# Designs tried in a protein design run: designed miniproteins, single chains, continued (4). Part 96

Each design is a single chain, and the fold is of that chain. pLDDT is the mean over its residues in the fold that is shown.

## One batch from the design tools (miniprotein)

Design m15333
Fold by ESMFold2-Fast:
Structure m15333 (fold): chain A 73 residues (1-73)
Amino acid sequence: RPLSPREEAALRAIARASKEAIDYLVNVEGLTDEEALERVAKAVASIGPQLLADAVAGRITPEEAAQRLLDAI
């Protein structure tokens, strides 16, 4: 199944934000890799599906989806 350009952009933005959040939590906040992964995974599980749906539908930009994910962490 090929991804649509909007779906691909949204998934890439969310993935990038997730990685940035993990790196920040580990390197700045001093969390373990496991603690950082758990925190980000909980945020992604909670709001990720809606953010992806909104970005794919064009209701928010991929960048807005990424920012909302970061705000939830």
Scores: mean pLDDT 82

Design m15334
Fold by ESMFold2-Fast:
Structure m15334 (fold): chain A 87 residues (1-87)
Amino acid sequence: AAEEIRELAERVAEATADNPDGQAAAENLRKAAEALEEGNYRKAASLLTAAAIHGVAAWVDGDEESAEIVRRAVKESIEIFDKYVEE
């Protein structure tokens, strides 16, 4: 679970190297993975929300490619998080 979210964070960081909101989203995904490993589900959920907000910010700034990359990674991370918390 956490390792999969970290892999998504690394892919976002590589794909959005020129976008500061993409980089911030990647960092929040890494922190969400760490919070999940610590059992701090509230913190993990908050960090996933922060990553989603950075995806919206990238879209507002006209970087639709970075916004879509962040949106997909956040969606997959939420699905991983929900599956892990429900198990």
Scores: mean pLDDT 83

Design m15335
Fold by ESMFold2-Fast:
Structure m15335 (fold): chain A 65 residues (1-65)
Amino acid sequence: MKLVAMLTALDISMIAISKGPVKVEYKGDEVTVTIEGASDEEVKEAEKELARFSELTGLKVTLKR
């Protein structure tokens, strides 16, 4: 699967989970996702999706609240 397609899928998934503003930044081999106003449950769900993304792509992912 192309990295760009995977990043797009991640952005859509994170917006669906947070139901609020989401910022996805890709730089080098690192992906930073910022979710604002998310509940603790939404953050945990987001962390699970980011862990799967990291495992599939080998990229370092960081979640900011």
Scores: mean pLDDT 71

Design m15336
Fold by ESMFold2-Fast:
Structure m15336 (fold): chain A 76 residues (1-76)
Amino acid sequence: SEAKKLVEEVLEYAKKIGDENLVGLVETVLKSGVVDHYTLSALSVRVPDEELSKRAQELADKLIEEELPNPLRPRR
């Protein structure tokens, strides 16, 4: 899925910069097999790359609209 691809891109970025805490977090997410909007929002705050952060937040917003029967966050 698009969400899984983004999480894998965050993992590669974390490995490149040597952020072992972020690597561990992302590997735990991938091992769970579930990438939801909460996970993507958390990664958007944690990842130090502005482009990856923005993409994670945009994908989290998309998942709220497409996958949740009741949006948990009001549109702004």
Scores: mean pLDDT 74

Design m15337
Fold by ESMFold2-Fast:
Structure m15337 (fold): chain A 55 residues (1-55)
Amino acid sequence: MLSDEEVALLERAGEIVRTETDRDAAIARLRELAAQSTDPGVREALEEMVRDLEA
């Protein structure tokens, strides 16, 4: 079960992808969220979002 904090991080990541028009800025913000996460699954999901934006 994801914590409220983990859910909030994933929701913020989705908002960044939707609203940030600069791809490099979006990638930087997602990497910062990944660094703040203590859960390996949440961190991997955020890193996957970064890879999708880099593709």
Scores: mean pLDDT 76

Design m15338
Fold by ESMFold2-Fast:
Structure m15338 (fold): chain A 56 residues (1-56)
Amino acid sequence: SGAAAGLQAALDAARAGGSVEEAAAKGREMTEKAGGTTSDQDALALGRAAVAMVEG
C-alpha cells in the first residue's frame, strides 16, 4: 500500500539524519508513487512520527 511505502521512506530519511520536513517530503513522494495520496498536514504528521521513532 502507499501508506507502507510512505512510512518506510520517511523512516529512511529520519535515520539518515533528515529533518521532519525532509522525512515528510520523502514519505509523501513514495506514497504518491505507490498510487496513494496525502495532504501537507498528513505528510508533516508522518514526518514528525518518523523522526520521533528514530530519536526516541
Scores: mean pLDDT 81

Design m15339
Fold by ESMFold2-Fast:
Structure m15339 (fold): chain A 81 residues (1-81)
Amino acid sequence: SYEDLVKKFQELLEKIRKYVTKEEFDEIVAGIREALVSDEPDKEKYDEALEKLRKHVPDEIFEQFKKVLDELYKINLEKRP
């Protein structure tokens, strides 16, 4: 469900705080939010945020995060008229 995805997203955000500075965290979150919540999602910004995340977190955490983000991105695209 959407609520389960949001909960997992929040849990993964807390996990990545250990691997990044506050500035890097804010940049990653801003890129993800711009891609997921804008009326015209910016895939380039999304891909940049994922690359920053990949560089700073262990592969296992990155894979879990990407899976959740890909699902959220897909849901956001499907809700467009």
Scores: mean pLDDT 75

Design m15340
Fold by ESMFold2-Fast:
Structure m15340 (fold): chain A 84 residues (1-84)
Amino acid sequence: SQQQASDILRQASQIARDSGDTQGSDQLDQLSVQMSTSSDQQSVLQQALQVIGQSIVDASRQGDSDSVRQLFDLGRQLGQILDS
């Protein structure tokens, strides 16, 4: 659902911020709002998956395994919403 996707994006934003990815966090916050207001939700979800993917790569390079696992799980949940 749109609300579920928005909640996942908000959670991903918090994890990205905690791992030091302020830009990714800000982008995910904006995409969370766009999930509620946009008529093209599939485009918003695809953009969110790209941002999450980039945050995973960044966290992995920093050795932040906990953030990698959490972001991967949230990205998988978001992907399931896109495919449904």
Scores: mean pLDDT 85

Design m15341
Fold by ESMFold2-Fast:
Structure m15341 (fold): chain A 87 residues (1-87)
Amino acid sequence: MPSVDEVIERAREFAEKYDVPEELLERLVRAIREVADDEEALAQVDKALDTAEEHLAKISDPEQARRAAEAMFRLITAELERRRAEL
């Protein structure tokens, strides 16, 4: 089971690697912290980052890879915010 800190560190490393804007990273980190007690949500984020790394590695255009990473961050953040709102 990934820890909150472990998932946050993975998100930060991912954002640095693909040049994701700090605003998107901060929003995702905030959403992860808000679901810290939700083991399923943390596992889903960890899995989503694994899937994103695999997909982004196949993109040859750096700008396209960055846009895909930004879209992934927005999607994960929206899912976590939606999940938190239901609780």
Scores: mean pLDDT 81

Design m15342
Fold by ESMFold2-Fast:
Structure m15342 (fold): chain A 87 residues (1-87)
Amino acid sequence: SKATAYYVAGLLLLVAADIDPENAPEYIRDAVETFKKARELGAEPLSKEQAERLIKVLRDYREKYDFSPEDKALIDELIKWLEEEIA
């Protein structure tokens, strides 16, 4: 489905951030927006294990890279959505 394709694209953007750290903030911003779109299109909820791993990666990136306050807010929003889903 399109929703699954957006989810996979978001994961690939996170991989791109690790490979190309100079552009990591842009990849991570695009990944967050891509994950949000996957959710809007009705992607199935991530398993608790998948969500916990993604939350850890997002938190690590948030601390590791120099993000604008606006980009940090987008990351925080996605983390909150994932935490609420697995609660």
Scores: mean pLDDT 80

Design m15343
Fold by ESMFold2-Fast:
Structure m15343 (fold): chain A 92 residues (1-92)
Amino acid sequence: MYTAEEVEAEMREAAANADASQSVSDLEVKALSDDEIGVSYTVTDASGKTYKVEAVLDARTLEPLEVKVTGEDGTVTEQWIKDGEVQKKVSS
């Protein structure tokens, strides 16, 4: 099982290996339960646009159980897994 510190380290490594046009800030990682890890951070793209990302990860597999992305324009994109299938919803 992964710890919040291990998830933070992996996310920092993933951010370092991402496209150089993007930056990550305000990274927060916390254990929500024995089997879920909460992650939040802000992404800034090459155009200076910011996106708030909030995710819930499975502590055993690091699979994203739920991801919510909020843009500066108030557009919210939600993605989650239900019965092994990826579900997605976009709202503004």
Scores: mean pLDDT 73

Design m15344
Fold by ESMFold2-Fast:
Structure m15344 (fold): chain A 76 residues (1-76)
Amino acid sequence: MKAEIEAEKKRLAENVAELLTDAYLMDAAWELGLPGNTSREEIRRADPAAYERVLREEERARETGERIAERIAEKV
């Protein structure tokens, strides 16, 4: 039971972090006047500073994912 809960927490945290990171990438692309499906490489080429902001948000997204997963696991 506990091992299964820990595995589910990790999976949930990773999924949340990925969704948030995708949203930050789309936001950065739109701020630069690029399509929302613009790649990381294209954003980095267009504005390295904007890409650095995405990297910082990605780290925060991982922390947010872990926090959400922990909160959900506590209720299960």
Scores: mean pLDDT 77

Design m15345
Fold by ESMFold2-Fast:
Structure m15345 (fold): chain A 63 residues (1-63)
Amino acid sequence: SPEVIAEMAIAGVSKLVDKETFEKLAPKLKEAILNSDREAIQKVIDELPEEVKAEAQRVVDTV
């Protein structure tokens, strides 16, 4: 289910970033995953701090 996949990815990313960054990006990430929009998913990852981009990429690639 795309909704379950989005919830799992959001939960994973929430562990990598602060609450403020998460609250800004989580709605965009959820919408991108629900639409299977690979470009939008990548844009959200690109907005993350450099140090967490690799882990965030692994989270979304896994789901």
Scores: mean pLDDT 78

Design m15346
Fold by ESMFold2-Fast:
Structure m15346 (fold): chain A 74 residues (1-74)
Amino acid sequence: SRAEELRKRLEELRKKAEELYEKYPEELGDMYESIMGLIDHALTLLDQGDLDRAQAAVDKVEEMVKKAEEKMKE
């Protein structure tokens, strides 16, 4: 289902964010907390059956993870 696909994507994004934070905890602390908070928000939306808002939240998590990766290239 769409909800199962979004939950799987959130778990993949959580793992990626955790790996980045473990490597760069000083540089990514605030971004990591924001990413984790947004993941929790997306999971709440999925539990409420709001798939469109959940999708938007997942897309935002993905954007934030990409920004964290880009920040560490500098």
Scores: mean pLDDT 84

Design m15347
Fold by ESMFold2-Fast:
Structure m15347 (fold): chain A 105 residues (1-105)
Amino acid sequence: TSVNEKAAQFLVNLLEQSAQEILADPSASEEKKKGAQVVLDHKDAIKKVIVEGLEQNLSPEEIEERVRRLVLEYADKEGLSEQIKEELAESLGHAARRLKELLEL
């Protein structure tokens, strides 16, 4: 629904903004920039997973887990380090907490 699409877009916008900040940082490593690019390249797939989870009435924690698994699979295919994968997971957790706060208001 439009509400689920707006909630998913809000979360995706947070992830996109974080990724763009990393790409604009001249001190960021090439591998860290590749991690940010993975998020941007797959933002539509991430949004789809969030929308489907909301439509299926999954908990925020279950939706976060599905998104985390998707992003980490893409990062693994790009050969990213465990450190960068951990940083991506932390970024997803932060965005998920912001979405939960919004839904509780």
Scores: mean pLDDT 81

Design m15348
Fold by ESMFold2-Fast:
Order: C-alpha cells, then sequence, then structure tokens
Structure m15348 (fold): chain A 79 residues (1-79)
C-alpha cells in the first residue's frame, strides 16, 4: 500500500480544516502562503492520481476538489 497517498490526503484535509477555522483572521500574506501550500498539495495528489484506482482514486479526486474549493475561497478573500 502506498502510504504517501494517505498521508497527502490527511495533510490536505487537516490544512483545509485549519484554514476554515482561521480564514477570517488571516492576513493577506497568510492567505497567499496558504494558497501556495494548497497548490503544492494539489500538484502532489495530481502526480499520484494515475497510479491509484477504485476507492483510493475516488478519495484523491474528492480531496483535489476540496483543495480547489479552498483555493477559490482564499482567492475570494484576497479581493
Amino acid sequence: MEERVDALVEDARRFIEDLEKNIDKMTEKELQAAIKVLEQLRDELRAVLPQVSGERKARVQATLAEIDKAIEKLKEKLK
């Protein structure tokens, strides 16, 4: 089993959860830094997507959708 995929999903989910709790308190610099972290996690998950199947593929796809949604929320706060 590729533990890296599970770790990336867990890291992304925890990061998004922390963002949702703190988003209204974050500075512009913190919002920009958070976008960069999410983009890195997204790139790493996209890189493993062709190597996964079944339920694991569904989890990676769901996590990618949550990352994209979080990036959109952060960009909206920067407007």
Scores: mean pLDDT 82

Design m15349
Fold by ESMFold2-Fast:
Structure m15349 (fold): chain A 77 residues (1-77)
Amino acid sequence: MPSLAQQIQALGQELGELLKQLSPEQQAEITEQFNKRMDEVAKEAKENKWSKEEVAEKLIAVLEETIEEVRKVIAAQ
């Protein structure tokens, strides 16, 4: 059965494979934007007192959004 942890792992692997299609400069830019979003998730989790499940669901959303952005960059090349 797919757990939240398994979903995060699968999305992380997909993101990693897509990043290989980008230049090192583009990879650095996407990684920096991803880290910024992760910092915002941590801030929101602290301010809103999110559960571990709520944090995991938000991490999945951030990963999916980042994957969509990487796909747009690849399509624009």
Scores: mean pLDDT 81

Design m15350
Fold by ESMFold2-Fast:
Structure m15350 (fold): chain A 81 residues (1-81)
Amino acid sequence: MEELLKRAREIANDASRVTAAILIIIGEVLDMELEGRSRKEIIERVRKLAKEYIEKARKEGLEDAAREIEENTKKILESIE
Protein backbone atom coordinates (compact mmCIF):
# COMPACT_ATOMS: atom_id res chain seq x y z
CA MET A 1 0.00 0.00 0.00
CA GLU A 2 2.61 2.59 1.06
CA GLU A 3 4.91 1.78 -1.91
CA LEU A 4 1.99 2.14 -4.35
CA LEU A 5 1.01 5.54 -2.89
CA LYS A 6 4.63 6.72 -3.09
CA ARG A 7 4.81 5.75 -6.80
CA ALA A 8 1.49 7.50 -7.51
CA ARG A 9 2.77 10.72 -5.90
CA GLU A 10 6.01 10.53 -7.89
CA ILE A 11 4.05 10.17 -11.17
CA ALA A 12 1.79 13.13 -10.26
CA ASN A 13 4.78 15.30 -9.31
CA ASP A 14 6.61 14.39 -12.55
CA ALA A 15 3.55 15.22 -14.70
CA SER A 16 3.00 18.55 -12.90
CA ARG A 17 6.67 19.54 -13.26
CA VAL A 18 6.74 18.72 -17.00
CA THR A 19 3.51 20.64 -17.68
CA ALA A 20 4.69 23.74 -15.78
CA ALA A 21 8.14 23.80 -17.43
CA ILE A 22 6.80 23.31 -20.97
CA LEU A 23 4.06 25.97 -20.59
CA ILE A 24 6.67 28.48 -19.33
CA ILE A 25 9.01 27.68 -22.25
CA ILE A 26 6.17 27.96 -24.83
CA GLY A 27 5.03 31.25 -23.27
CA GLU A 28 8.57 32.65 -23.54
CA VAL A 29 8.78 31.59 -27.23
CA LEU A 30 5.47 33.33 -28.00
CA ASP A 31 6.48 36.51 -26.12
CA MET A 32 9.86 36.65 -27.90
CA GLU A 33 8.22 36.10 -31.32
CA LEU A 34 5.74 38.93 -30.60
CA GLU A 35 8.71 41.17 -29.64
CA GLY A 36 10.37 40.38 -32.99
CA ARG A 37 13.36 38.58 -31.47
CA SER A 38 15.58 36.58 -33.86
CA ARG A 39 15.31 32.78 -34.11
CA LYS A 40 18.85 32.55 -32.72
CA GLU A 41 17.86 34.52 -29.59
CA ILE A 42 14.69 32.42 -29.14
CA ILE A 43 16.63 29.14 -29.52
CA GLU A 44 19.29 30.29 -27.01
CA ARG A 45 16.58 31.33 -24.51
CA VAL A 46 14.67 28.02 -24.88
CA ARG A 47 17.90 26.03 -24.38
CA LYS A 48 18.80 28.05 -21.26
CA LEU A 49 15.31 27.71 -19.71
CA ALA A 50 15.14 23.98 -20.50
CA LYS A 51 18.57 23.39 -18.91
CA GLU A 52 17.46 25.21 -15.73
CA TYR A 53 14.20 23.22 -15.44
CA ILE A 54 15.87 19.89 -16.29
CA GLU A 55 18.57 20.49 -13.64
CA LYS A 56 15.97 21.52 -11.03
CA ALA A 57 13.86 18.41 -11.74
CA ARG A 58 16.92 16.15 -11.43
CA LYS A 59 17.96 17.81 -8.14
CA GLU A 60 14.45 17.06 -6.82
CA GLY A 61 14.77 13.38 -7.91
CA LEU A 62 12.25 13.75 -10.77
CA GLU A 63 14.29 11.88 -13.38
CA ASP A 64 11.30 11.00 -15.62
CA ALA A 65 10.18 14.65 -15.58
CA ALA A 66 13.71 15.78 -16.53
CA ARG A 67 13.72 13.37 -19.52
CA GLU A 68 10.25 14.51 -20.68
CA ILE A 69 11.22 18.20 -20.41
CA GLU A 70 14.31 17.47 -22.55
CA GLU A 71 12.27 15.58 -25.19
CA ASN A 72 9.47 18.20 -25.33
CA THR A 73 12.09 20.97 -25.63
CA LYS A 74 13.48 19.24 -28.74
CA LYS A 75 9.97 19.29 -30.26
CA ILE A 76 9.56 23.00 -29.41
CA LEU A 77 12.91 23.79 -31.07
CA GLU A 78 11.80 21.82 -34.18
CA SER A 79 8.59 23.95 -34.34
CA ILE A 80 10.57 27.23 -34.40
CA GLU A 81 10.67 28.03 -38.13
Scores: mean pLDDT 79

Design m15351
Fold by ESMFold2-Fast:
Structure m15351 (fold): chain A 58 residues (1-58)
Amino acid sequence: GLEEAYAAAKEALATESVDAALDVLERETFRLLSQITDDAERQAVLERASALAAELRA
């Protein structure tokens, strides 16, 4: 889920760059969204992913 996506993004941040971390988070978030059919759940995932992306930039 998003926790695993964020963990992978943080690993990329530590070993590569913030841009690489954001790419990892975006790719994993897109993968998760492809498995969700409920619009409310998709919106919640997108909002959380946006917040996590902001944390990676901080």
Scores: mean pLDDT 83

Design m15352
Fold by ESMFold2-Fast:
Structure m15352 (fold): chain A 87 residues (1-87)
Amino acid sequence: SALEELRELEEGLEKALLTMAYIEYVNNTPEVKKRIEEELNAVKELLRKLGVSEEAIKELEKRYEEIKEKIESDEELLKEIEEKLKK
C-alpha cells in the first residue's frame, strides 16, 4: 500500500538525514556543506516527483535542522549516531 511505501521511504530518509548531518558536522569544510546541500535538494525534488506533499517536505527540512542542532549540542548523541551508522 501507499502507506507502507511511505513508511519504508521515511525509514530510509531518516537514516539518510542522520548520515548527511553527521558527515556535515565531522567534515567542517565548505565543499562538504555544499555537497550535502545539493544532496538534500535532490532528495526534496525526488519526493516532489513522487507526489509527497509540500507540507511533508517542509517537515523533512525541519527534521534535518533539528538533527544538526542536536549533533552540535550533544556529544553523546553524536557518538550514538556514529555507532548506529557503523556496520
Scores: mean pLDDT 74

Design m15353
Fold by ESMFold2-Fast:
Structure m15353 (fold): chain A 72 residues (1-72)
Amino acid sequence: GLEKAIELAREGLLAHAEGDYEKAAELLRQAARSSPDPAAKEYFLEAARLAEEGASLEEVERQVKKGVLAML
């Protein structure tokens, strides 16, 4: 559900900030799976892809914010 998706996305951003891009991507994929909104799923999956490619925290966070907003 929505609450779990937000929690997982937050944990993904924390993992990225710690330099664990593989863990960040997996947590963001879990956020996508837990999201009830199709647009939110797409944004969290894009955030996961960016994390796997070693994109900046700012780029990953931008997609996460779009995903959270799509669920509100």
Scores: mean pLDDT 88

Design m15354
Fold by ESMFold2-Fast:
Structure m15354 (fold): chain A 117 residues (1-117)
Amino acid sequence: MDEKLDKLTEAIRAGNVEEVKQILKEIADEVDKLETRKDSPENREKAIQAAVEALRKYGLPDELIEAFREAAKDKSVSAILAVAGFLVEAYVRINRTREEALDAAGEFFDDILRALA
């Protein structure tokens, strides 16, 4: 996972949206394989919408939000949230310290959990 986060950060810095999509898809697939609970389509859509609103709040450009939507399609809630969190951490790392990136990811998950309440 840490290696994927570093690759994701470099892909975003390079503006390589296709590589970003591939890395997010790989993260989603890895997390989805570990999830044994079956999420409803309604809960998955609610998680995607909450994540998209939080990503916009953290200043991510539309191209990265669309890459997230593509990776999150038909995935478990756990995979959706993992992909969104990795994307926020990678994006913040470009302009800020590693500690600030982790803090931003934590606040992002709190925002999603509040929206899902």
Scores: mean pLDDT 77

Design m15355
Fold by ESMFold2-Fast:
Structure m15355 (fold): chain A 70 residues (1-70)
Amino acid sequence: MEEERKKKEEEDAKYLAESIVGLMEQLVRDGASLAAIENARKQALYYASKTSPEDKAEIEARADAVVARA
């Protein structure tokens, strides 16, 4: 079923994007370089682009907020 495959792909992409945003928050807490945080943001946005439009917007907003706090 194409619907099941699409749902799994969106769920996997959302999980990866959320995990990378969590990594970004950890990098900020650990005092990592802005370059490392920006690289993680780029990866998070890549996976967010494979999720639903709603999930993508939420993930992008959270990633941007993490960078703004760095």
Scores: mean pLDDT 80

Design m15356
Fold by ESMFold2-Fast:
Structure m15356 (fold): chain A 97 residues (1-97)
Amino acid sequence: MLEERAREALERAQELLREGFRVMGREEEGEDGVEKLRLAAEDPETALGLVESAAEGLLAAAKKNPEKAEELRELAEGLRREAEEFARLLEEARRER
């Protein structure tokens, strides 16, 4: 199982992803993305890649939707911060071995 701190980082990433797709009016795609990230929680490497991919997706959406660009960029920055924290926790866990 993932450390509680890593799980909290993934939960925050799930909330940011859901809000990003809600802002875009794509709530169904957001729920699919959240479920995929939740299932990947048992594979930290895959989970990290999905969070990073989600941040890039929101930045791409911001470029196509100027009216919502600021909101989407803020959510993407949040996802990047959670990915960085998650990567840090994974490295810390490796050093304990």
Scores: mean pLDDT 76

Design m15357
Fold by ESMFold2-Fast:
Structure m15357 (fold): chain A 87 residues (1-87)
Amino acid sequence: DLRERLKAILRRQYAVAGIPRSDEEIDAQVERTLAAIAEAKARAAAGDEEAAKILAEFEATLPVLAALLEATTPETLPALRALGEAA
């Protein structure tokens, strides 16, 4: 389920970044993302090649992003926060 994958990715991303987010805030962001995907799917179905390409790239990127976030451990979290503060 795409919704569940997006929720897991966002929860992990915010946890890695050390940003406190409520389930309600994460759900709202997931719904916005799903609405954008549905819009792109509708355009692709209507013959929009650019929308079709963006969707294909997005679907190919999701497993890679999930794998990168899963490779992030509690030990790397403080270093990522320090990098964010330095930027």
Scores: mean pLDDT 69

Design m15358
Fold by ESMFold2-Fast:
Structure m15358 (fold): chain A 57 residues (1-57)
Amino acid sequence: MTREEQIERVRRELERLGASEETLRRFDEAVAALDADPLGSGEEIGRLMEEARERAR
């Protein structure tokens, strides 16, 4: 599995959870920063997923 494939999967899951355009934009920003800060960006992506899941409940 490639990093790009995982990123696309996460983005589709956010959309399935009804994530806002704001959340998707933050996700795209975190993805763009992966090369400069892999750990920090990965953690941010995880937090956005958690927020989207809570918002869907």
Scores: mean pLDDT 77

Design m15359
Fold by ESMFold2-Fast:
Structure m15359 (fold): chain A 92 residues (1-92)
Amino acid sequence: SELEKELQRLHAELLELAKELYELLKQVKDEEVKKKLLQELQEIDDELVKRAEEALKIEDEEERLKALIEILRETIERLKELIEKVKEAIKK
């Protein structure tokens, strides 16, 4: 199914962005800034888990896949925004 392929593609993109973010976070020298960025990452992870658990309860497979795709797309955009914040913190 095209929806299953898109979900797999987005999941792979999410994992690569998470790897990049964790490597960048190691380079943040200011411990207070780093704690704040880690808290923002935790909030993104918590929201992803909560939304994914609700979406997995959807009985219709197509609607469930569409909901999961939307959740992953929104999470990817939030991670990209956080990556830019981390890069800015490193430049200090």
Scores: mean pLDDT 89

Design m15360
Fold by ESMFold2-Fast:
Structure m15360 (fold): chain A 65 residues (1-65)
Amino acid sequence: MGPKVRLTARHAVPDTGEGDLALRKGEEVEAVILEEVNENTLKVKDVKTGKVLLVPKSLVEIEEI
């Protein structure tokens, strides 16, 4: 397992897969980092829902917990 983090959305975060918002502005989620897909994108797993999200690093604060 990767490190557990808290993600706080600085802005609305689009789902990079297609369509839905991954995070709303100001939303906080606890997630496990699965991998760094590229320099600006993390693949994370939401601890509560089990959903895998692709998250742009520029649109979120990341805190290890």
Scores: mean pLDDT 72

Design m15361
Fold by ESMFold2-Fast:
Structure m15361 (fold): chain A 73 residues (1-73)
Amino acid sequence: SDEELLKNFEKLLEEMLELHKKTPKEKRKEEYEIYKELIKIYLEKLKKLLSKENYKKAEELAEKTLKELEELV
């Protein structure tokens, strides 16, 4: 279901943030670029699977997480 896909995506984003907080400061820029690319790839998959409305929610979650990841660099 769309709800399960969104919940799984949100959990993955939360796990990325927690891992990023534990990453040494000198490695965070490299990790941010990797996570940014992975999130983009995952969003392309979700675009094919989710309704338009639920895909917009996924984009908003991703945008919030990317901003939080960037602020930790």
Scores: mean pLDDT 88

Design m15362
Fold by ESMFold2-Fast:
Structure m15362 (fold): chain A 92 residues (1-92)
Amino acid sequence: SDLLRELEELIARLEELIRELRELLRSETDEALRAEARRAILEAEVLIGMARIALGIERLTGEVDEELIRRLIEALRRQIERLEELIERLKE
């Protein structure tokens, strides 16, 4: 249950960062930085999709693949760090 709660919290955090990054992209003129940020958003959305599928399977079956959930948590944490770094760079 704690792993599933952590997964849901990380999904919510990543969705917040995607919204912030999209707002910053509206005023960004550096084409290379825009491309990097858009790619990072796409990669983040794919990870969120995979995490939501894993949560959906648990809800339908009652079975938790703890190893899969832990791997998704690690991947989401890495992507959160990536988006936070990009947000900092776009604010410069």
Scores: mean pLDDT 88

Design m15363
Fold by ESMFold2-Fast:
Structure m15363 (fold): chain A 70 residues (1-70)
Amino acid sequence: SLNEAVRELLSQRDALLAAVAALTSEADKEQFLAVFEGLVEQILRQPELSEELAAELRALLAELRATAAA
């Protein structure tokens, strides 16, 4: 299900944060965030997505943005 796929994605939170923290160029950071933001936007439009998972996905996106800006 979509909810299970999102839960699997969220289980990779620490790995995703480490991956974006390891990026050294602004272009690579922008590309990573653009792709991830596009994916998140499409998932958040799905009516099957639980509110709890939607909130966690929004939090992950915010954390990735903050990490890229540091």
Scores: mean pLDDT 86

Design m15364
Fold by ESMFold2-Fast:
Structure m15364 (fold): chain A 60 residues (1-60)
Amino acid sequence: SKDQIIQNMNSIISQADRIDPNFAQQIRQRQVQAQQMDVDQMRQVNYEVGRQFQELGRQV
């Protein structure tokens, strides 16, 4: 559901903000855009954001 995707993005933003505030701000902007999308598009955004967060974690 959209609510679950939003909650997952919020979790990623909170975790990312502790590592890289600029990256967290980019995810916040992406989340705002995603709220105007359908569920399938939001799932794609969520997947991409998760991948970017995983890559950030590998560099820290």
Scores: mean pLDDT 78

Design m15365
Fold by ESMFold2-Fast:
Parts: C-alpha cells; sequence; structure tokens
Structure m15365 (fold): chain A 98 residues (1-98)
C-alpha cells in the first residue's frame, strides 16, 4: 500500500464528514498503516462509513466514493473491500427496517 496516498485520500473524505465518522475513518487508516494485513478491513470500514453518509451528507459520500475508487487503483483488494462495505451498510439498513 502507498501510505502517503491512502492518508491523503482518507483525510479528504474525513474533512467532509461528521467528526465521529472522520475519527473512525482515521482510526481505520492508522490500523492499516501499522499492519498491512488490515488493508482490507480499512477498505471495508471506509465503505461502511461512506454508505452511512450517503443519505445525510451526499457531498461527503461523493468524496468517500472518490477515495474508494482511487484506493482501488493502488490496491485492488482494499478497493474491493470498500465496495463490500457499501453493500453491507445497505443490507444493514434494509434489515433494520424489517
Amino acid sequence: MEKERFRELTERAAEAASPEVAERMREALEKALEDPEKGPEYGREMGLLTGELGEEDPEAARLGMEALNALGEYDFEVGVSGYVGLIEQSARRVAERR
């Protein structure tokens, strides 16, 4: 993983997000930077948080999607995990309504 690029992309998404979501994004990145095996977990968390923002803050969600797309160019597995996170968040919303 290209650590500087991941930090830049994560900060861009976090700056548009709520403080709580921003903190979770930064925490997930920090764990992945310390342990490369946490890369997919970081991607998934970014996807989950971007999905949470989608209805509340479309601009923050758009920046999160741009970050996920760019991450996939540097690390395909992290990018795929991000989209899995988005799908998981959508499934959780459907389950919560039933």
Scores: mean pLDDT 72

Design m15366
Fold by ESMFold2-Fast:
Structure m15366 (fold): chain A 57 residues (1-57)
Amino acid sequence: IPPEAFRELAAASAEYLGAATKLVTAKKSGAPQSEIDALEAAVAEARARVDAIVAAI
């Protein structure tokens, strides 16, 4: 397992967690549904990047 793959996974995981945290905060604060939908799309994209990196390892 190349060391660079771990660094990419760590970076992608941090992006995913950041997006998920924003989504949770937006839902808790009662943000508009359009904003929540956009954040859900961002979380799904970040999750797909993590899954792609894991699959490549």
Scores: mean pLDDT 82

Design m15367
Fold by ESMFold2-Fast:
Formats: sequence, structure tokens, C-alpha cells
Structure m15367 (fold): chain A 73 residues (1-73)
Amino acid sequence: MMEENRKKGLEAFKAKDYSKAIDYYMKALDVDPNDMETLNNLSQALHALKQAEPEKSAEVDERLDYVASLRAA
């Protein structure tokens, strides 16, 4: 369910497990791609992952572009 995935994503984000948070937020968006709260949380987790693991920046940038397209900006 969307709410459960968003909650699990937030829990992972608070634990600083940004990769896991991203996975849960993506699952929530698969159910409701117009959920602006989840899109904002996903964007924050992606930026946090890029800062924590710069070697993954190319993969993170691809995900950020996708999130930006969903936000129409």
C-alpha cells in the first residue's frame, strides 16, 4: 500500500539508509505518481545519497531527472 511504503521510506531516511529510503519511495510512486509529498521525500533522499556516496552521483542524477519530470519542473 502507498502509505506503508512512504512510512518505510521515511523510517529508512531517518536511519540514514538513503538507498533503502529511495527504494520505498519509488514503490509508493508506482502506486500514486502524483503524490507530491513522496516526490519531495524522494528528492531529499536522492540528494542525501549523492552527498553521502558521490561515486553514485551519475545514478542519482538519473533518478533526480525522473523526479523532476514527475514534478513538472
Scores: mean pLDDT 77

Design m15368
Fold by ESMFold2-Fast:
Structure m15368 (fold): chain A 80 residues (1-80)
Amino acid sequence: MAEEIANRLYLLAAGLEAMGRKEAARLAVEAANAAEAGDFEKAAKLAKEAAKIARATGKADDIALAEKLEEIAKELEKLA
């Protein structure tokens, strides 16, 4: 489960980077690394921060990535 969640976070980070959202992408990578390390509380906080930055753009594609990050953060909070 943790590996699957981390892989989803890495994919979202790649999507954010492709869209030029470097800070949100960096936070998503840090969230994935925290999830791999078993630090689900830290991973959830980082995923939420990445989602907040993406959502703040107001662009539909960024909001779609933010919604996926928010969903993963809820899954991580359940594991913490």
Scores: mean pLDDT 84

